# Designed miniproteins, single chains: the designs that were tried, part 113

Each design is a single chain, and the fold is of that chain. pLDDT is the mean over its residues in the fold that is shown.

## One batch from the design tools (miniprotein)

Design m3932
Fold by ESMFold2-Fast:
Structure m3932 (fold): chain A 99 residues (1-99)
Amino acid sequence: MERIEPPSDLPFAKKLAEMAERKASKQELIDYIIEVLKLDEEKKELLRSSDLFALAAIYSLLHKKPLPWELVLELLEAMKAGDEERARKLLEEIHEHLK
């Protein structure tokens, strides 16, 4: 499946940290992630509709690791289904990929 490569520039990580510190709006954070990662339309809509997807993308940018989109999509499906056990396992796997 498709991977999004995070930018290697330190300024992107610093910008995200600054935005988090000043409690920037969800929309402002999503717009910045879309611009930096150059996401396609499907992934843009997922970011706009899901806080978990946005958090995973932010974490990917901060750690300069490609985002495991397959696992993030499965996590969103598990969360929508209310399957907390599956969601927990998928979140752990995403964290392992971003370490």
Scores: mean pLDDT 61

Design m3933
Fold by ESMFold2-Fast:
Structure m3933 (fold): chain A 69 residues (1-69)
Amino acid sequence: MKEDLLKLAGDYLKEQNYEGAVKVYKKLLKEFPSDEVLMYARQAVVDLRDLGREDLAEELEQAIQEHLA
């Protein structure tokens, strides 16, 4: 479910499983594309940059851009 995956992604960020969070957001963008998911994914990019994970922020940002193309 979309809500379950959004919660899982947030839980992974809280647990410092940043790779897991990005994987879940990429799945959400592919399977449940919506303005809500897009907003959460964009917020996660900001949060990942603030945490020093520029590599993962760039990966997620690329996935967002691919969805918008």
Scores: mean pLDDT 84

Design m3934
Fold by ESMFold2-Fast:
Structure m3934 (fold): chain A 80 residues (1-80)
Amino acid sequence: MKVEIRTLAINEKGEVVYFDEEILEFEEPLSDEELEKLAKEKLKKVIEEVKKKYPGETLTVRTEVRLDGELKVILEEKVE
């Protein structure tokens, strides 16, 4: 089973200031709850990093989780 986690941060000018793509392989199937938990933890971590790197900037941070190519979770937050 292949889990793809894509996270990006976009500033007010529409510029991508952060991009990360992580691929994880599991032998056992993950539940929708476990996939959502992975997305939430990744989003939280990236928000902390981009706020630290771009203080005072308004950013939109988005995390997408795909399971075997199927989009399962989308989380998006606007941060300042």
Scores: mean pLDDT 83

Design m3935
Fold by ESMFold2-Fast:
Structure m3935 (fold): chain A 55 residues (1-55)
Amino acid sequence: MLTEKQREAVEKTARALAALGADYEEALRAAIEGWQRGGGNGSLAGAYAANTLFG
């Protein structure tokens, strides 16, 4: 389960991806997956999420 700080970071990542044109719910799902795959590393989480949504 994500920590409270990681949850806040996931929400920020999802909002940033939605601003780039992704659906917010899809961005949120990708952000959660990215944070899990990145082991809590924000840079890796963002990269994984962006790759999931945009290729």
Scores: mean pLDDT 75

Design m3936
Fold by ESMFold2-Fast:
Structure m3936 (fold): chain A 62 residues (1-62)
Amino acid sequence: MVNVDLVKRALKDLGLEGYYKPGEHQNIADAINLAEEKKDLKLLNGKQLDIYARVKEIEQEE
């Protein structure tokens, strides 16, 4: 499962960490996890999809 720490790392890598409140980080993580569970990326908006792509890159490196 994608957790808020991975989302925060992805946002930081994208230079966006300061643009989101902590509650939004959790909402993004929840949306990504739901999309992964359903294998349906249309559940993500454009910003969330970009964050998701970065999270996958981080997971791939670990």
Scores: mean pLDDT 77

Design m3937
Fold by ESMFold2-Fast:
Parts: structure tokens; C-alpha cells; sequence
Structure m3937 (fold): chain A 74 residues (1-74)
């Protein structure tokens, strides 16, 4: 289902952001660029979800992005 496919991609994206945040050679710009590209690629899939599920996934991804950026600034 679209929900299962979206869940899989969300988990893959979260893992990717965490890996980038843990890599000392990765810049903040690279994390932001990766987030933007992944969000763009996921947009058609997210549009197939209910509004509730879409907002849930978007909130989770934004939370992980903020944690990754905070880790890079520390």
C-alpha cells in the first residue's frame, strides 16, 4: 500500500539523516540538500496518504532533521 511504501521511505530517510549527522566530514549544507531532495522525491507518494498520516510523517522527518542539524552545531 502507499502507506507501507511511505513508511519504508520515511525510515530510510531518517536513517540517512542520522548517518550524515554522525559523519564528521558532512556539512550542514549537505544535510539540508539531502533532506530537500528526499522530500521532493517523496512528494507524489505522500500526496496519496490521508492528511493525518501525511502530517504525521512530515512532522517526524522535520523532527529528525532538526536533531541532525543540532548535532552538527554541537
Amino acid sequence: SAEEEAEKKVEEMKEKLKELAADPSTTIDQIEETYAKEMESMAPLLSKLSEEKRQEFLSELFRVLNEALKKKQA
Scores: mean pLDDT 83

Design m3938
Fold by ESMFold2-Fast:
Structure m3938 (fold): chain A 69 residues (1-69)
Amino acid sequence: SADEGQALMDRLDAPWAGAGWGGSAVGPDLRPLADWPQEVVYDFLRNGFGAIPPLPDEVARALARMITS
């Protein structure tokens, strides 16, 4: 999932270095992830990547489904 996380980062418009996560006003644009497999998006959100902290399992699953549906 690390190489998949890097591929996701390469597809996103916003640099996440120094960006906050967990606040409704501060978070990455996740729209580009809609084309990715749900399992990859789930792993990305569950484990965190770069400046993005890991999300709770239930939240990561629900968000991954929402993004990829």
Scores: mean pLDDT 59

Design m3939
Fold by ESMFold2-Fast:
Structure m3939 (fold): chain A 104 residues (1-104)
Amino acid sequence: MKLDELIEKLLSEDPKEQAEAVRELGRYAAEGDKETIEKVLDMLLSLLDSPDPEVQVAAVEALGEIGRAHPELRDKVIEALKKALTSPDPRVQEAARRALEALE
């Protein structure tokens, strides 16, 4: 799996394809080096502001995976997930709550 190929898929007009790419990025970053993680983390933080709830849920899930794999990033991830709890979409709120619970 290559980071550049996943970033390219994030430009998809289809929220389902974007969400799939986001989940792949989360898995890649959870297993990856610190430099890769920093790049992916910034992208995932931006995706929490996506107009598509499916993309927001995928970003929440990916951030949770990174926070669990890399405790050094836990505080930054928790702050992002707390913002996701303020989403008007109940699916995004539930995903954020589950991710926060998994980091405790």
Scores: mean pLDDT 79

Design m3940
Fold by ESMFold2-Fast:
Structure m3940 (fold): chain A 110 residues (1-110)
Amino acid sequence: VKEKYLTELSELSERSAAGDEEAAKDLVLFFYGAIAARQEDIAKAALNAILDNLSIVVDAIKKDPTIFKQIKANRELAKNLPENKTLLELEKTFLDAVKQVDPELAERLS
């Protein structure tokens, strides 16, 4: 099961690097989905892919406000699960990186 997710993530990262804004949005949703599913290794891999493609990820989120609803839905789902410090640090790293590029967007995602 992990192998399928890592393959999918790799494909999304390659498409994002090529300028695919839909793939960049899917990377963010994959990251928050992995957090909600408590998959630390997949969440870390997704975060690395996001950081490698940060400018297009930020631009894609700003162009599609519906992604905010999906992020919030995944965060609400995660509230029903035990706290995981590793996943919290990964989300903090993502938000800190977004804040360096767009502080207003980082505040909306918090």
Scores: mean pLDDT 78

Design m3941
Fold by ESMFold2-Fast:
Structure m3941 (fold): chain A 76 residues (1-76)
Amino acid sequence: SKEEKLKLVEKAREALLAKKYDEFFKLIGEVTSLFSKEELEKVRKKHNEYREKNKPSSFEARLKLLEIMEEEIKKA
């Protein structure tokens, strides 16, 4: 469900904030598997545009990836 997908994004965010990077990458893989190819292409495009414009740190880039994923889930 949409609610279950959003809970996975929140768990990934919690892992990132706790610097549990192995858990974070595992959870990102799980969230990524929930998207269609078209949805993933939209996420990647938005994330790339953000990175090019803002030159974020790795941490900031990862937080923004979660935000973009959450927004895409909410649109479905």
Scores: mean pLDDT 86

Design m3942
Fold by ESMFold2-Fast:
Structure m3942 (fold): chain A 105 residues (1-105)
Amino acid sequence: SIREEILKKLEEIEKAVQRALEAIDNGDYKTAAEAFRKAAEAVRELKSLLEKGGWLTPQAKEWFDIAIRDFEKAAEYAEKGDLDKARHYLQRGVNALAFGISEAL
């Protein structure tokens, strides 16, 4: 079902975020950046699934677009070795994703 596909995509996002945090803690900024970009891509795919199911409200779309931008910013700062900014944008992206999910349900 489309609900099962959405849940799997949410799990993919969670795993990508976890990998990024572990990579940052290990000083592997390249892997962290790749993981943040993977999270952003997974959010784009989540948006597509929600649109297909008729659950993508305009409000949910705005929050998911913020999450995508913030995860891409987290990747950019991770590549620069700016861990504080990478974590800041990660937190913003996770919060935006949570709001997007709430508005889609």
Scores: mean pLDDT 88

Design m3943
Fold by ESMFold2-Fast:
Structure m3943 (fold): chain A 74 residues (1-74)
Amino acid sequence: SRNEELRKLSKEIDEKYKDEPEELKGAIKSIAFLYYTVGPKKAEELVEETMKKAEPEHQEILEKAWKILKEELK
Protein backbone atom coordinates (compact mmCIF):
# COMPACT_ATOMS: atom_id res chain seq x y z
CA SER A 1 0.00 0.00 0.00
CA ARG A 2 1.06 3.62 -0.48
CA ASN A 3 1.03 4.27 3.28
CA GLU A 4 3.34 1.32 3.94
CA GLU A 5 5.70 2.28 1.09
CA LEU A 6 5.78 5.91 2.27
CA ARG A 7 6.45 4.82 5.87
CA LYS A 8 9.31 2.57 4.72
CA LEU A 9 10.76 5.32 2.49
CA SER A 10 10.46 7.88 5.31
CA LYS A 11 12.38 5.56 7.68
CA GLU A 12 15.07 4.90 5.05
CA ILE A 13 15.48 8.65 4.45
CA ASP A 14 15.73 9.38 8.20
CA GLU A 15 18.37 6.63 8.60
CA LYS A 16 20.43 7.35 5.46
CA TYR A 17 20.36 11.15 5.86
CA LYS A 18 20.20 11.39 9.67
CA ASP A 19 23.10 13.89 9.78
CA GLU A 20 21.46 16.13 7.14
CA PRO A 21 19.20 19.12 7.99
CA GLU A 22 15.57 18.38 8.85
CA GLU A 23 14.60 20.84 6.06
CA LEU A 24 16.21 18.60 3.42
CA LYS A 25 14.70 15.41 4.87
CA GLY A 26 11.29 17.13 5.00
CA ALA A 27 11.59 18.19 1.36
CA ILE A 28 12.49 14.63 0.27
CA LYS A 29 9.49 13.21 2.16
CA SER A 30 7.13 15.89 0.77
CA ILE A 31 8.22 15.20 -2.82
CA ALA A 32 7.90 11.43 -2.21
CA PHE A 33 4.33 11.94 -0.93
CA LEU A 34 3.53 14.03 -4.02
CA TYR A 35 5.10 11.40 -6.31
CA TYR A 36 2.90 8.62 -4.83
CA THR A 37 -0.23 10.82 -4.76
CA VAL A 38 -0.28 12.38 -8.27
CA GLY A 39 2.23 10.16 -10.10
CA PRO A 40 5.72 10.83 -11.46
CA LYS A 41 4.88 13.19 -14.36
CA LYS A 42 2.64 15.57 -12.38
CA ALA A 43 4.97 15.43 -9.36
CA GLU A 44 7.88 16.54 -11.60
CA GLU A 45 5.80 19.40 -13.05
CA LEU A 46 4.73 20.60 -9.58
CA VAL A 47 8.28 20.41 -8.17
CA GLU A 48 9.63 22.42 -11.14
CA GLU A 49 6.85 25.01 -10.72
CA THR A 50 7.56 25.28 -6.98
CA MET A 51 11.30 25.70 -7.61
CA LYS A 52 10.67 28.55 -10.08
CA LYS A 53 8.62 30.42 -7.43
CA ALA A 54 10.90 29.68 -4.44
CA GLU A 55 13.79 31.74 -3.03
CA PRO A 56 17.27 30.60 -4.21
CA GLU A 57 18.14 28.82 -0.92
CA HIS A 58 14.86 26.88 -1.02
CA GLN A 59 15.40 26.09 -4.72
CA GLU A 60 18.76 24.43 -3.86
CA ILE A 61 17.09 22.28 -1.18
CA LEU A 62 14.30 21.23 -3.57
CA GLU A 63 16.83 20.35 -6.31
CA LYS A 64 18.87 18.22 -3.88
CA ALA A 65 15.72 16.54 -2.53
CA TRP A 66 14.44 15.79 -6.05
CA LYS A 67 17.81 14.30 -7.10
CA ILE A 68 17.92 12.12 -3.96
CA LEU A 69 14.33 10.90 -4.47
CA LYS A 70 15.02 10.06 -8.14
CA GLU A 71 17.92 7.83 -7.00
CA GLU A 72 15.81 6.17 -4.25
CA LEU A 73 13.09 5.31 -6.79
CA LYS A 74 15.52 3.47 -9.10
Scores: mean pLDDT 77

Design m3944
Fold by ESMFold2-Fast:
Structure m3944 (fold): chain A 87 residues (1-87)
Amino acid sequence: MIAETRKLIEEAGRKITEAHEALLKGDYDEAIRLAEEGEELGRKAAALAKQTGPESYTLYSAAGVLASGADTEKMLAERKKKEELEK
């Protein structure tokens, strides 16, 4: 359903925002975990949107973008953590 898909998209966006805030505070492990949660929520939203039909394909696209964004945030946090450990 569209409402459930939107809720998952909002949760994914919230997790990505929290991951970025954790990254800015130097909490790299927290940032990685939150980004992973955001990616999973984005992928779940995309799967649900695909099942709902053509009116939800805009939400499907948005969910896919959020999942990719979360993966990018995770990669950035992992890189920052590695750099800090190698100081």
Scores: mean pLDDT 81

Design m3945
Fold by ESMFold2-Fast:
Structure m3945 (fold): chain A 77 residues (1-77)
Amino acid sequence: MKIGIIADSEENLEFGIKLAEKHGLEVVVAGLSERKEELIKEAKEKGAEAIIEIDSSVESKPGVPGLAEKLARLSEK
């Protein structure tokens, strides 16, 4: 499944990409939330079926709560 990842920090972006790859998801677009509009448009053009947004203001630790569950759910669809 093709997905895009948008994060508000480089740390969360790297974490999200690694977790997506672990679940067998193809990351077609990845970048910071300051480029959100461009990233969403490019993800759609590249056939992304979902976009994952990560917010560091809530979760700045390894093992962002709920992210693994969300990615696992996407890999089943």
Scores: mean pLDDT 71

Design m3946
Fold by ESMFold2-Fast:
Structure m3946 (fold): chain A 88 residues (1-88)
Amino acid sequence: FEEVREEILKKFEETKKRIRDAVEEAKKRNWSEEELRKEIDRIISRTVLEVRAMAATLPEKDKSEVLSLMEKKVAELVRFAEKLIEEL
């Protein structure tokens, strides 16, 4: 489980970087807030799909722990993205 947990945490850190990159690209290309929000939602949704796929291969006990970690990390990403958008 610990190895899978570390991989999940790494994926969320990579997703956070992708969100920052999307915000910078939006500034460069003069995207609307709606376009930026759609791209961020797509980025987060992809990470959720990948983590759910990893969870599906695990024993039931580990699945519950992974899904709980995912929910917590998704909430953190949403707050992070909202703060970046507000700072535009």
Scores: mean pLDDT 82

Design m3947
Fold by ESMFold2-Fast:
Structure m3947 (fold): chain A 64 residues (1-64)
Amino acid sequence: EAEADAEEAVDAAEAGDLARVKEILERYGLDGEAMAEGLARGVRTYGREATLERLIGLLKGAAL
């Protein structure tokens, strides 16, 4: 599910596991390598909840 995948990606980004972030985002056809650093920066700039909400929207849009 997009929500569970988004939460795992945000958790991985906070932990510095960019390889895991990339793997999750690539399942949705997204450029996980380019987005992994942006996601980590988003958490630091906007907070976890705001970044998670935006990512859920992106993954739902990409899924179909």
Scores: mean pLDDT 79

Design m3948
Fold by ESMFold2-Fast:
Structure m3948 (fold): chain A 85 residues (1-85)
Amino acid sequence: MSPEELAELAVAVAVGEAAAALLAGADPEAVKERVRREFAGLAPLLGEELAERAERRALEGIERAERDPEGALREYRAAVEALLA
């Protein structure tokens, strides 16, 4: 798996898990803080620039999930399934 493929997978997983947490009643700010910590841990594997871009994309996806968690969960589940197929 390339760093780019790993970044795409990490973004899809982070947004999907965030959408599920939001549907379960989790606080959006707490979810975003957890995702920031997770992507900070990926920087050694992805490189700093790619990790920063992936984090930004994940946080953007979470902001969309805040408004429509069910729709976001369906969309990102389909994306993860396509990526893992």
Scores: mean pLDDT 79

Design m3949
Fold by ESMFold2-Fast:
Structure m3949 (fold): chain A 104 residues (1-104)
Amino acid sequence: NDSELIREILRHLTLMYRAAAAGRSEEALAHANKAVELMEELRKKYGSNWSPELKLVVQLMEASTNADVEAFEATLEQLAELLGDKELVEELGAAYRALLAATA
């Protein structure tokens, strides 16, 4: 189930941001690696024909890597609409904002 794989990626990103905000770098890296592994599984399955959800996950990870807060928040809104899972997206956003506060 591709939607469940997308949700798993987002859960690992949430845990990554929470661990990073708490200074738990090894835990954060472990969750980052799991998110990347799941993303690569979807990318291999679809080649260049990515689902809208996968495109948004890649945009979210890129925005996070570039510290582009505006792009991150805009991508979260689009993911909330596509997934219909407001709690998951709200938890992800809260985790990222906590990381930004911890690294300011």
Scores: mean pLDDT 84

Design m3950
Fold by ESMFold2-Fast:
Structure m3950 (fold): chain A 75 residues (1-75)
Amino acid sequence: MIEALKAEIERLIEEGRSAEELRAELERNLALAEEALAWARENGAPEEVIAAAEAAIEAARAAIEHVRRLEAERA
């Protein structure tokens, strides 16, 4: 999953998407996902749901780091 996300980010940038705009989108989505996870934990969501949300958050963080590396390489 993380590898596929990185490949898609690179493709979008090659197609003309701004790395900065992609990073902003990912950071916004990460914030919403973290709020949703906190709510799920507070309300006793099943462990499988919590684990899936945690995995998605980790993948998003890895994607953000990858975009930041691409931005730094262009500076």
Scores: mean pLDDT 78

Design m3951
Fold by ESMFold2-Fast:
Structure m3951 (fold): chain A 72 residues (1-72)
Amino acid sequence: SKEELIEEILKLIEEMKKKYPELEEQLDRLAEAIKNEDFETAQKLLVELILRHPELEEELKKIGKLLHQLSQ
């Protein structure tokens, strides 16, 4: 369900905030966009994170896959 997808994404974001506290502000903005169902802003923020932190691409792509399912 949409609610289960949102919950899973938010859980992944929270886990990333614990691993990468320096990204807390960016990850909080991503979480807020997702909670508000502003998927256009969420996708933009996710792309910016991947471009700035290519070493985190695999973890961020996991969020991107779930976000893509929400935007359909």
Scores: mean pLDDT 85

Design m3952
Fold by ESMFold2-Fast:
Structure m3952 (fold): chain A 61 residues (1-61)
Amino acid sequence: PPSPVQRLTDAVRALENDPEGFERFVALLQEMAERLGRAETDEERAEVLAEFLARVEELVA
């Protein structure tokens, strides 16, 4: 299966000619950063990252 980095790279590449999609991606990235700042455990951080990746993939689906 593709790594999370490969999955994120493919999703970002799909946004290269979609300014509205890119703006939504930036909003998701900011939300992820805020949630990571509030996470206290490795499990919470992993959950935040997994949810972020899933939402980015939904955005480009």
Scores: mean pLDDT 80

Design m3953
Fold by ESMFold2-Fast:
Structure m3953 (fold): chain A 115 residues (1-115)
Amino acid sequence: SLEDVNKKVEELYKKFEEEHRETVRQRAREAGLPDEEIEKLSVFGALAAAETYEAMRRAFRGEDVEAGPEIRKAFELLKSPDPVLQKIGEEMLEGAGLGARRAVQDYLDALKAAQ
């Protein structure tokens, strides 16, 4: 049934979060995101934050980077009738927004330090 499928998706979400939370958080720390912001994010939010931060930093250096793959993924998940997939999409958008905000702030701080 649809209810059984939704329950299975929720179980897979919880398992993924438990198995990958610290690895994804460590990736976000290595990308330069602050611990206090990472701790507020789900595993999917932290992953989207790290990927968006890295992509925007490369773009600021003039590198040809594909923009918005995590935003596109999040938007497709939000269109799902499954509430767990919608929740993942929301968490990814929250993380992507944080990653972008931090990349802009770091770039502006670097410009000010260079003056």
Scores: mean pLDDT 78

Design m3954
Fold by ESMFold2-Fast:
Structure m3954 (fold): chain A 74 residues (1-74)
Amino acid sequence: SLKKLLEVIGLILRLIGLQIDVENDNSLSEEQKQQALNIIDDAIKQALDAVKKGDYEKAIEILKTAIEKVKSIQ
């Protein structure tokens, strides 16, 4: 549905914001930055694959889980 697609887009924009925050966070080690960036990249790729298959609910779950994982590193 359009409503679920807009939720997916909003969550992707949230992850892009977290990517910018992580890249600019001088308190994080290079290992912590790489771990967070890998989680974000992987989640966006998996969510887009789920969207291509019409599974918006799975895309939303993947993106929400990634946001929680990135926050746990920081």
Scores: mean pLDDT 88

Design m3955
Fold by ESMFold2-Fast:
Structure m3955 (fold): chain A 89 residues (1-89)
Amino acid sequence: DEEIKKKIAGGLAAIRGAELYRRRPELDPEELEEENRRLLEEVEREAERLMEEGIGEEKAKEIEEEGRRALAEAAEEAGDLETAERFRK
């Protein structure tokens, strides 16, 4: 199901993106672009693996919510309270 895969990929991207967001001030723009590209490739592979394992919609939603929480935590740690509030919603 493409919808389930999208939720898994989105959640995983958010989890990994949260870590990259926290490191953003320490990275050059070129380094940030490369890290983001690698992140997206790894996320797609992991999402495909989880789909092959038969992960259902409930698990996909759980991963999506975990990703949203991870982004909110990273934004809060960076002092971006407005972004953190939006992701906790």
Scores: mean pLDDT 76

Design m3956
Fold by ESMFold2-Fast:
Structure m3956 (fold): chain A 65 residues (1-65)
Amino acid sequence: MEDLPPVTYVETDEQLEALRAAAEAAGGSVYVVDNDPEQLEKAREQALADMAAGRPAIVAVLRPP
């Protein structure tokens, strides 16, 4: 549980910019994906690899209207 990258659902550009700013301040990355299971799984794998290398990572899921 503790080693899983944080996943946040984002509905606005302002929320996305806030996540990018927070990740950048921590020396990490934000992986933006559509609300699609395959994209989410790939983003989680990439974020986990970054975390294993000592870099924080966040997965942001864009919600369709």
Scores: mean pLDDT 75

Design m3957
Fold by ESMFold2-Fast:
Order: C-alpha cells, then sequence, then structure tokens
Structure m3957 (fold): chain A 62 residues (1-62)
C-alpha cells in the first residue's frame, strides 16, 4: 500500500525534524560538543527533507 508507505515517510520526517530541534537545544547547553550537535541537526533536517519528497513521490503513484 503506497499510501501507508507515504505516511510512514511523513512520520519519519516529523521525527527527524523533532530530533534536529533536540540536537540544536543540546548544542546550546553543551558548548564543548556544539559543533557535533549542530552537524547532527543539519543531517537530520536533510533526512527529513528527503523523506518528505519520498512521501510526495509515493502519493503521486497511489
Amino acid sequence: DLEKKARTYEIAAENSEFGARAQEELAEQDPENREKYLRTAEQLRRFADINRKKAEELKKKA
């Protein structure tokens, strides 16, 4: 079911966006590891974008 797969990718994107925000907050609380947290947040935001695009692709085929 392509529609259910699309929803799974949408949920994955939302979870990645939430994770990115958490990493950004950790960067403010732990300056010694700030660069690591911010880099992880950036990767999570890119992952979220990819998952949203995948969901859109699947919805077009459903």
Scores: mean pLDDT 84

Design m3958
Fold by ESMFold2-Fast:
Structure m3958 (fold): chain A 59 residues (1-59)
Amino acid sequence: SLADRLLEAVRAGKIDEAVRLASQLSPEEIERVLMRLATEGHIEQAEALAKALRDKGLL
């Protein structure tokens, strides 16, 4: 799924690709991805993605 591709991009440190993928998701789907990253211990990556998305007006 698109959400799975977003998760893999974030885990790989590809934040620019992750932002591009997130632009195709609903805010609710983005929140689920961020929650899953946090639950898996990828706190720094989740924070980086959330900040990038807020800067783009996607959160």
Scores: mean pLDDT 83

Design m3959
Fold by ESMFold2-Fast:
Structure m3959 (fold): chain A 87 residues (1-87)
Amino acid sequence: VQAALTYEKQAKAYENLGDYAEAAKSYEKAAKAYEALPNPTDEDLLKAADLYEKAGLQYEKAGDLEQAKKAYDKAGVLSLKVAVEKV
């Protein structure tokens, strides 16, 4: 959790500096940290999905549309996984 929070703070700093590619990578690292938890809760997975959406937006600003698409796809998959677990 602490590592994920550190990456998110770093991502916001890069975003404020206009370093969109570095911001996107930092948001991805934060999302992966939530996914890598031994037993991620639905809340952890939704947080990872939110962070992947933020990474996708930063990749779009950086002009890396392929990485943006991959980040958005990951966010969608995690959101669907949480939805099916609620059934």
Scores: mean pLDDT 78

Design m3960
Fold by ESMFold2-Fast:
Structure m3960 (fold): chain A 80 residues (1-80)
Amino acid sequence: MADESLSEEEKKVLEEATEEAEAVLREALAAGASPRDALLRAVFVAHRTIEEKMPDIPLEVKSTMMAEIARRLNELLAEL
């Protein structure tokens, strides 16, 4: 799993970023945004959350976290 190699702090930030991104995705869809626009807004918010919580995060770790968030958001979008 993409998050298996993450520290407890990184896992916490991953979950926080995922929750915020999912909320943004649902809100955008409820407001009439297209699935693509909703997904782009959610991904942007996830990037912002990780950078704000972990400004010195290595690019490799951030990429791993973003890949997992994108996977979860895509799964959620497919269910909506």
Scores: mean pLDDT 81

Design m3961
Fold by ESMFold2-Fast:
Structure m3961 (fold): chain A 72 residues (1-72)
Amino acid sequence: MEELLRRAREVALRERDVEAGVRELVRGVARRDRELAEEIRRGVEEAEARREELSPSQQRLVELIRETLEEA
């Protein structure tokens, strides 16, 4: 049980770092590359149209990218 709790904590910390990294990456693209930002926005719209086919992790990632693009 201790090993499972330790592993779950490691995964949660990595997920938090990944979210921060994704936000940084998307913000950087939005500021420097307008064309790529528009392409990513279109990809997010297409993914949202298929939201029910996405895993919870994929849905969270799409939402994170959309929010970051809207804020940038």
Scores: mean pLDDT 71

Design m3962
Fold by ESMFold2-Fast:
Structure m3962 (fold): chain A 58 residues (1-58)
Amino acid sequence: MYTDEQIEEEIRRSLALMTLSVSRLLDSRPDKYASLPPSVQEEDERLRRRAEEELERL
């Protein structure tokens, strides 16, 4: 049986990995990424930073 803390960490890890996967997909096509609205680019940077912080804790 998982503790509540272990469940929360697994959820955070999974979300972080998904976020980084999307960011890597965008990084693979810089021309497409550059054409995105600034608000979308800012959101990607925010989510990527959060994901990296969560992974550093694991």
Scores: mean pLDDT 73

Design m3963
Fold by ESMFold2-Fast:
Structure m3963 (fold): chain A 76 residues (1-76)
Amino acid sequence: SSMLAQRFSQLTERMRKALARYAAHSTDKRQLAIIQFRALALISAAYLALKQGNDAEFQTTLDDMDRLIAEIESEV
């Protein structure tokens, strides 16, 4: 749906900002790499669900993105 697509755009922007902040402030390069991989996997999964028209999977992946963003923000 258009509302879910808008949420995906907003979460992707917030994810980029969270990762940039974590990279600027973290000395743990290994943890940064793990978080970056997790973020890319979720963004890729969301894009695939969107392309397939699977709204249920898309919504679940967006909720997982929101949780990861909160996790990253709590570690800064």
Scores: mean pLDDT 87

Design m3964
Fold by ESMFold2-Fast:
Structure m3964 (fold): chain A 100 residues (1-100)
Amino acid sequence: SLLDMLLSLKEDVKRNAPKLTPEDLVNLGETVVEMVKLMLDGNTLSDESLQVVIEMLDYLIEVLREKREKEKDPKVRERGDKVIEELEEVKKQLQQKLQS
């Protein structure tokens, strides 16, 4: 099921995101933003699925913020900051769907 796939993805992100380089983590964040945008535009998600995605985004944002502080490449930092902003925006949209 989609819920089982999302639960597996959340576990994979929690396990692997802290192990990634800052650049690979930014690339993951960009991919997750596009995936969530697709879910918001094309798919109807259950409340349980929405909650799993929100929890995954919360964790990813935290890891991105922690690694951002150690990144010296200004281009990677700029991309990271943009990805954090986009992840927070799509998270807000998911939370609004839970309240509706």
Scores: mean pLDDT 85

Design m3965
Fold by ESMFold2-Fast:
Structure m3965 (fold): chain A 86 residues (1-86)
Amino acid sequence: MISELWDIAQEAIRLALKAGLYEIADLIVKAFNALSEGIYNNDIQKGIDEALKYLEKAIELARKAGHDRLVSLLETMIELLKKIKE
């Protein structure tokens, strides 16, 4: 699950950078930093909640940019994070 989430994130960052959507790439990086901090502090639920906030902003920007593939990848990342939270 974590490995799959990371693979999807790397592809989403790559697509965002290729499209010149640097703010989206930055938001995805911030989401993973929040997850890492949550793991380090033994508060993965807080890390997931912060990551979801960044990814929701990233989806909004991707939708406004009309980048359907990036929206799909970001939605998949959110669904995987919700499964980890369960």
Scores: mean pLDDT 84

Design m3966
Fold by ESMFold2-Fast:
Structure m3966 (fold): chain A 88 residues (1-88)
Amino acid sequence: GLSDAEVAALEAQAAADRADVIDRIRNNPNLSDDQKQDLLDFLARVLARIDAALAEARAAGDNDMQAMTLGVKVVALAVVKTIMDRLE
């Protein structure tokens, strides 16, 4: 299975990707303030569901499930980045 160090690396990547996506939304010149807030609220709801699943995997001590859940988080953030790029 995946090591604690491998899980920690995925957590660091997900945290960096989250910060980058939030900054891209906030600084997009083609979005209104209302559109920015709607996107931030949508992202927060999606990430809250993923973070709840991550907390369950963490409580179970399941590194493989933690890694899978973090992988889903990274992919979700990459999809939002792609949508943001297309809105420019």
Scores: mean pLDDT 85

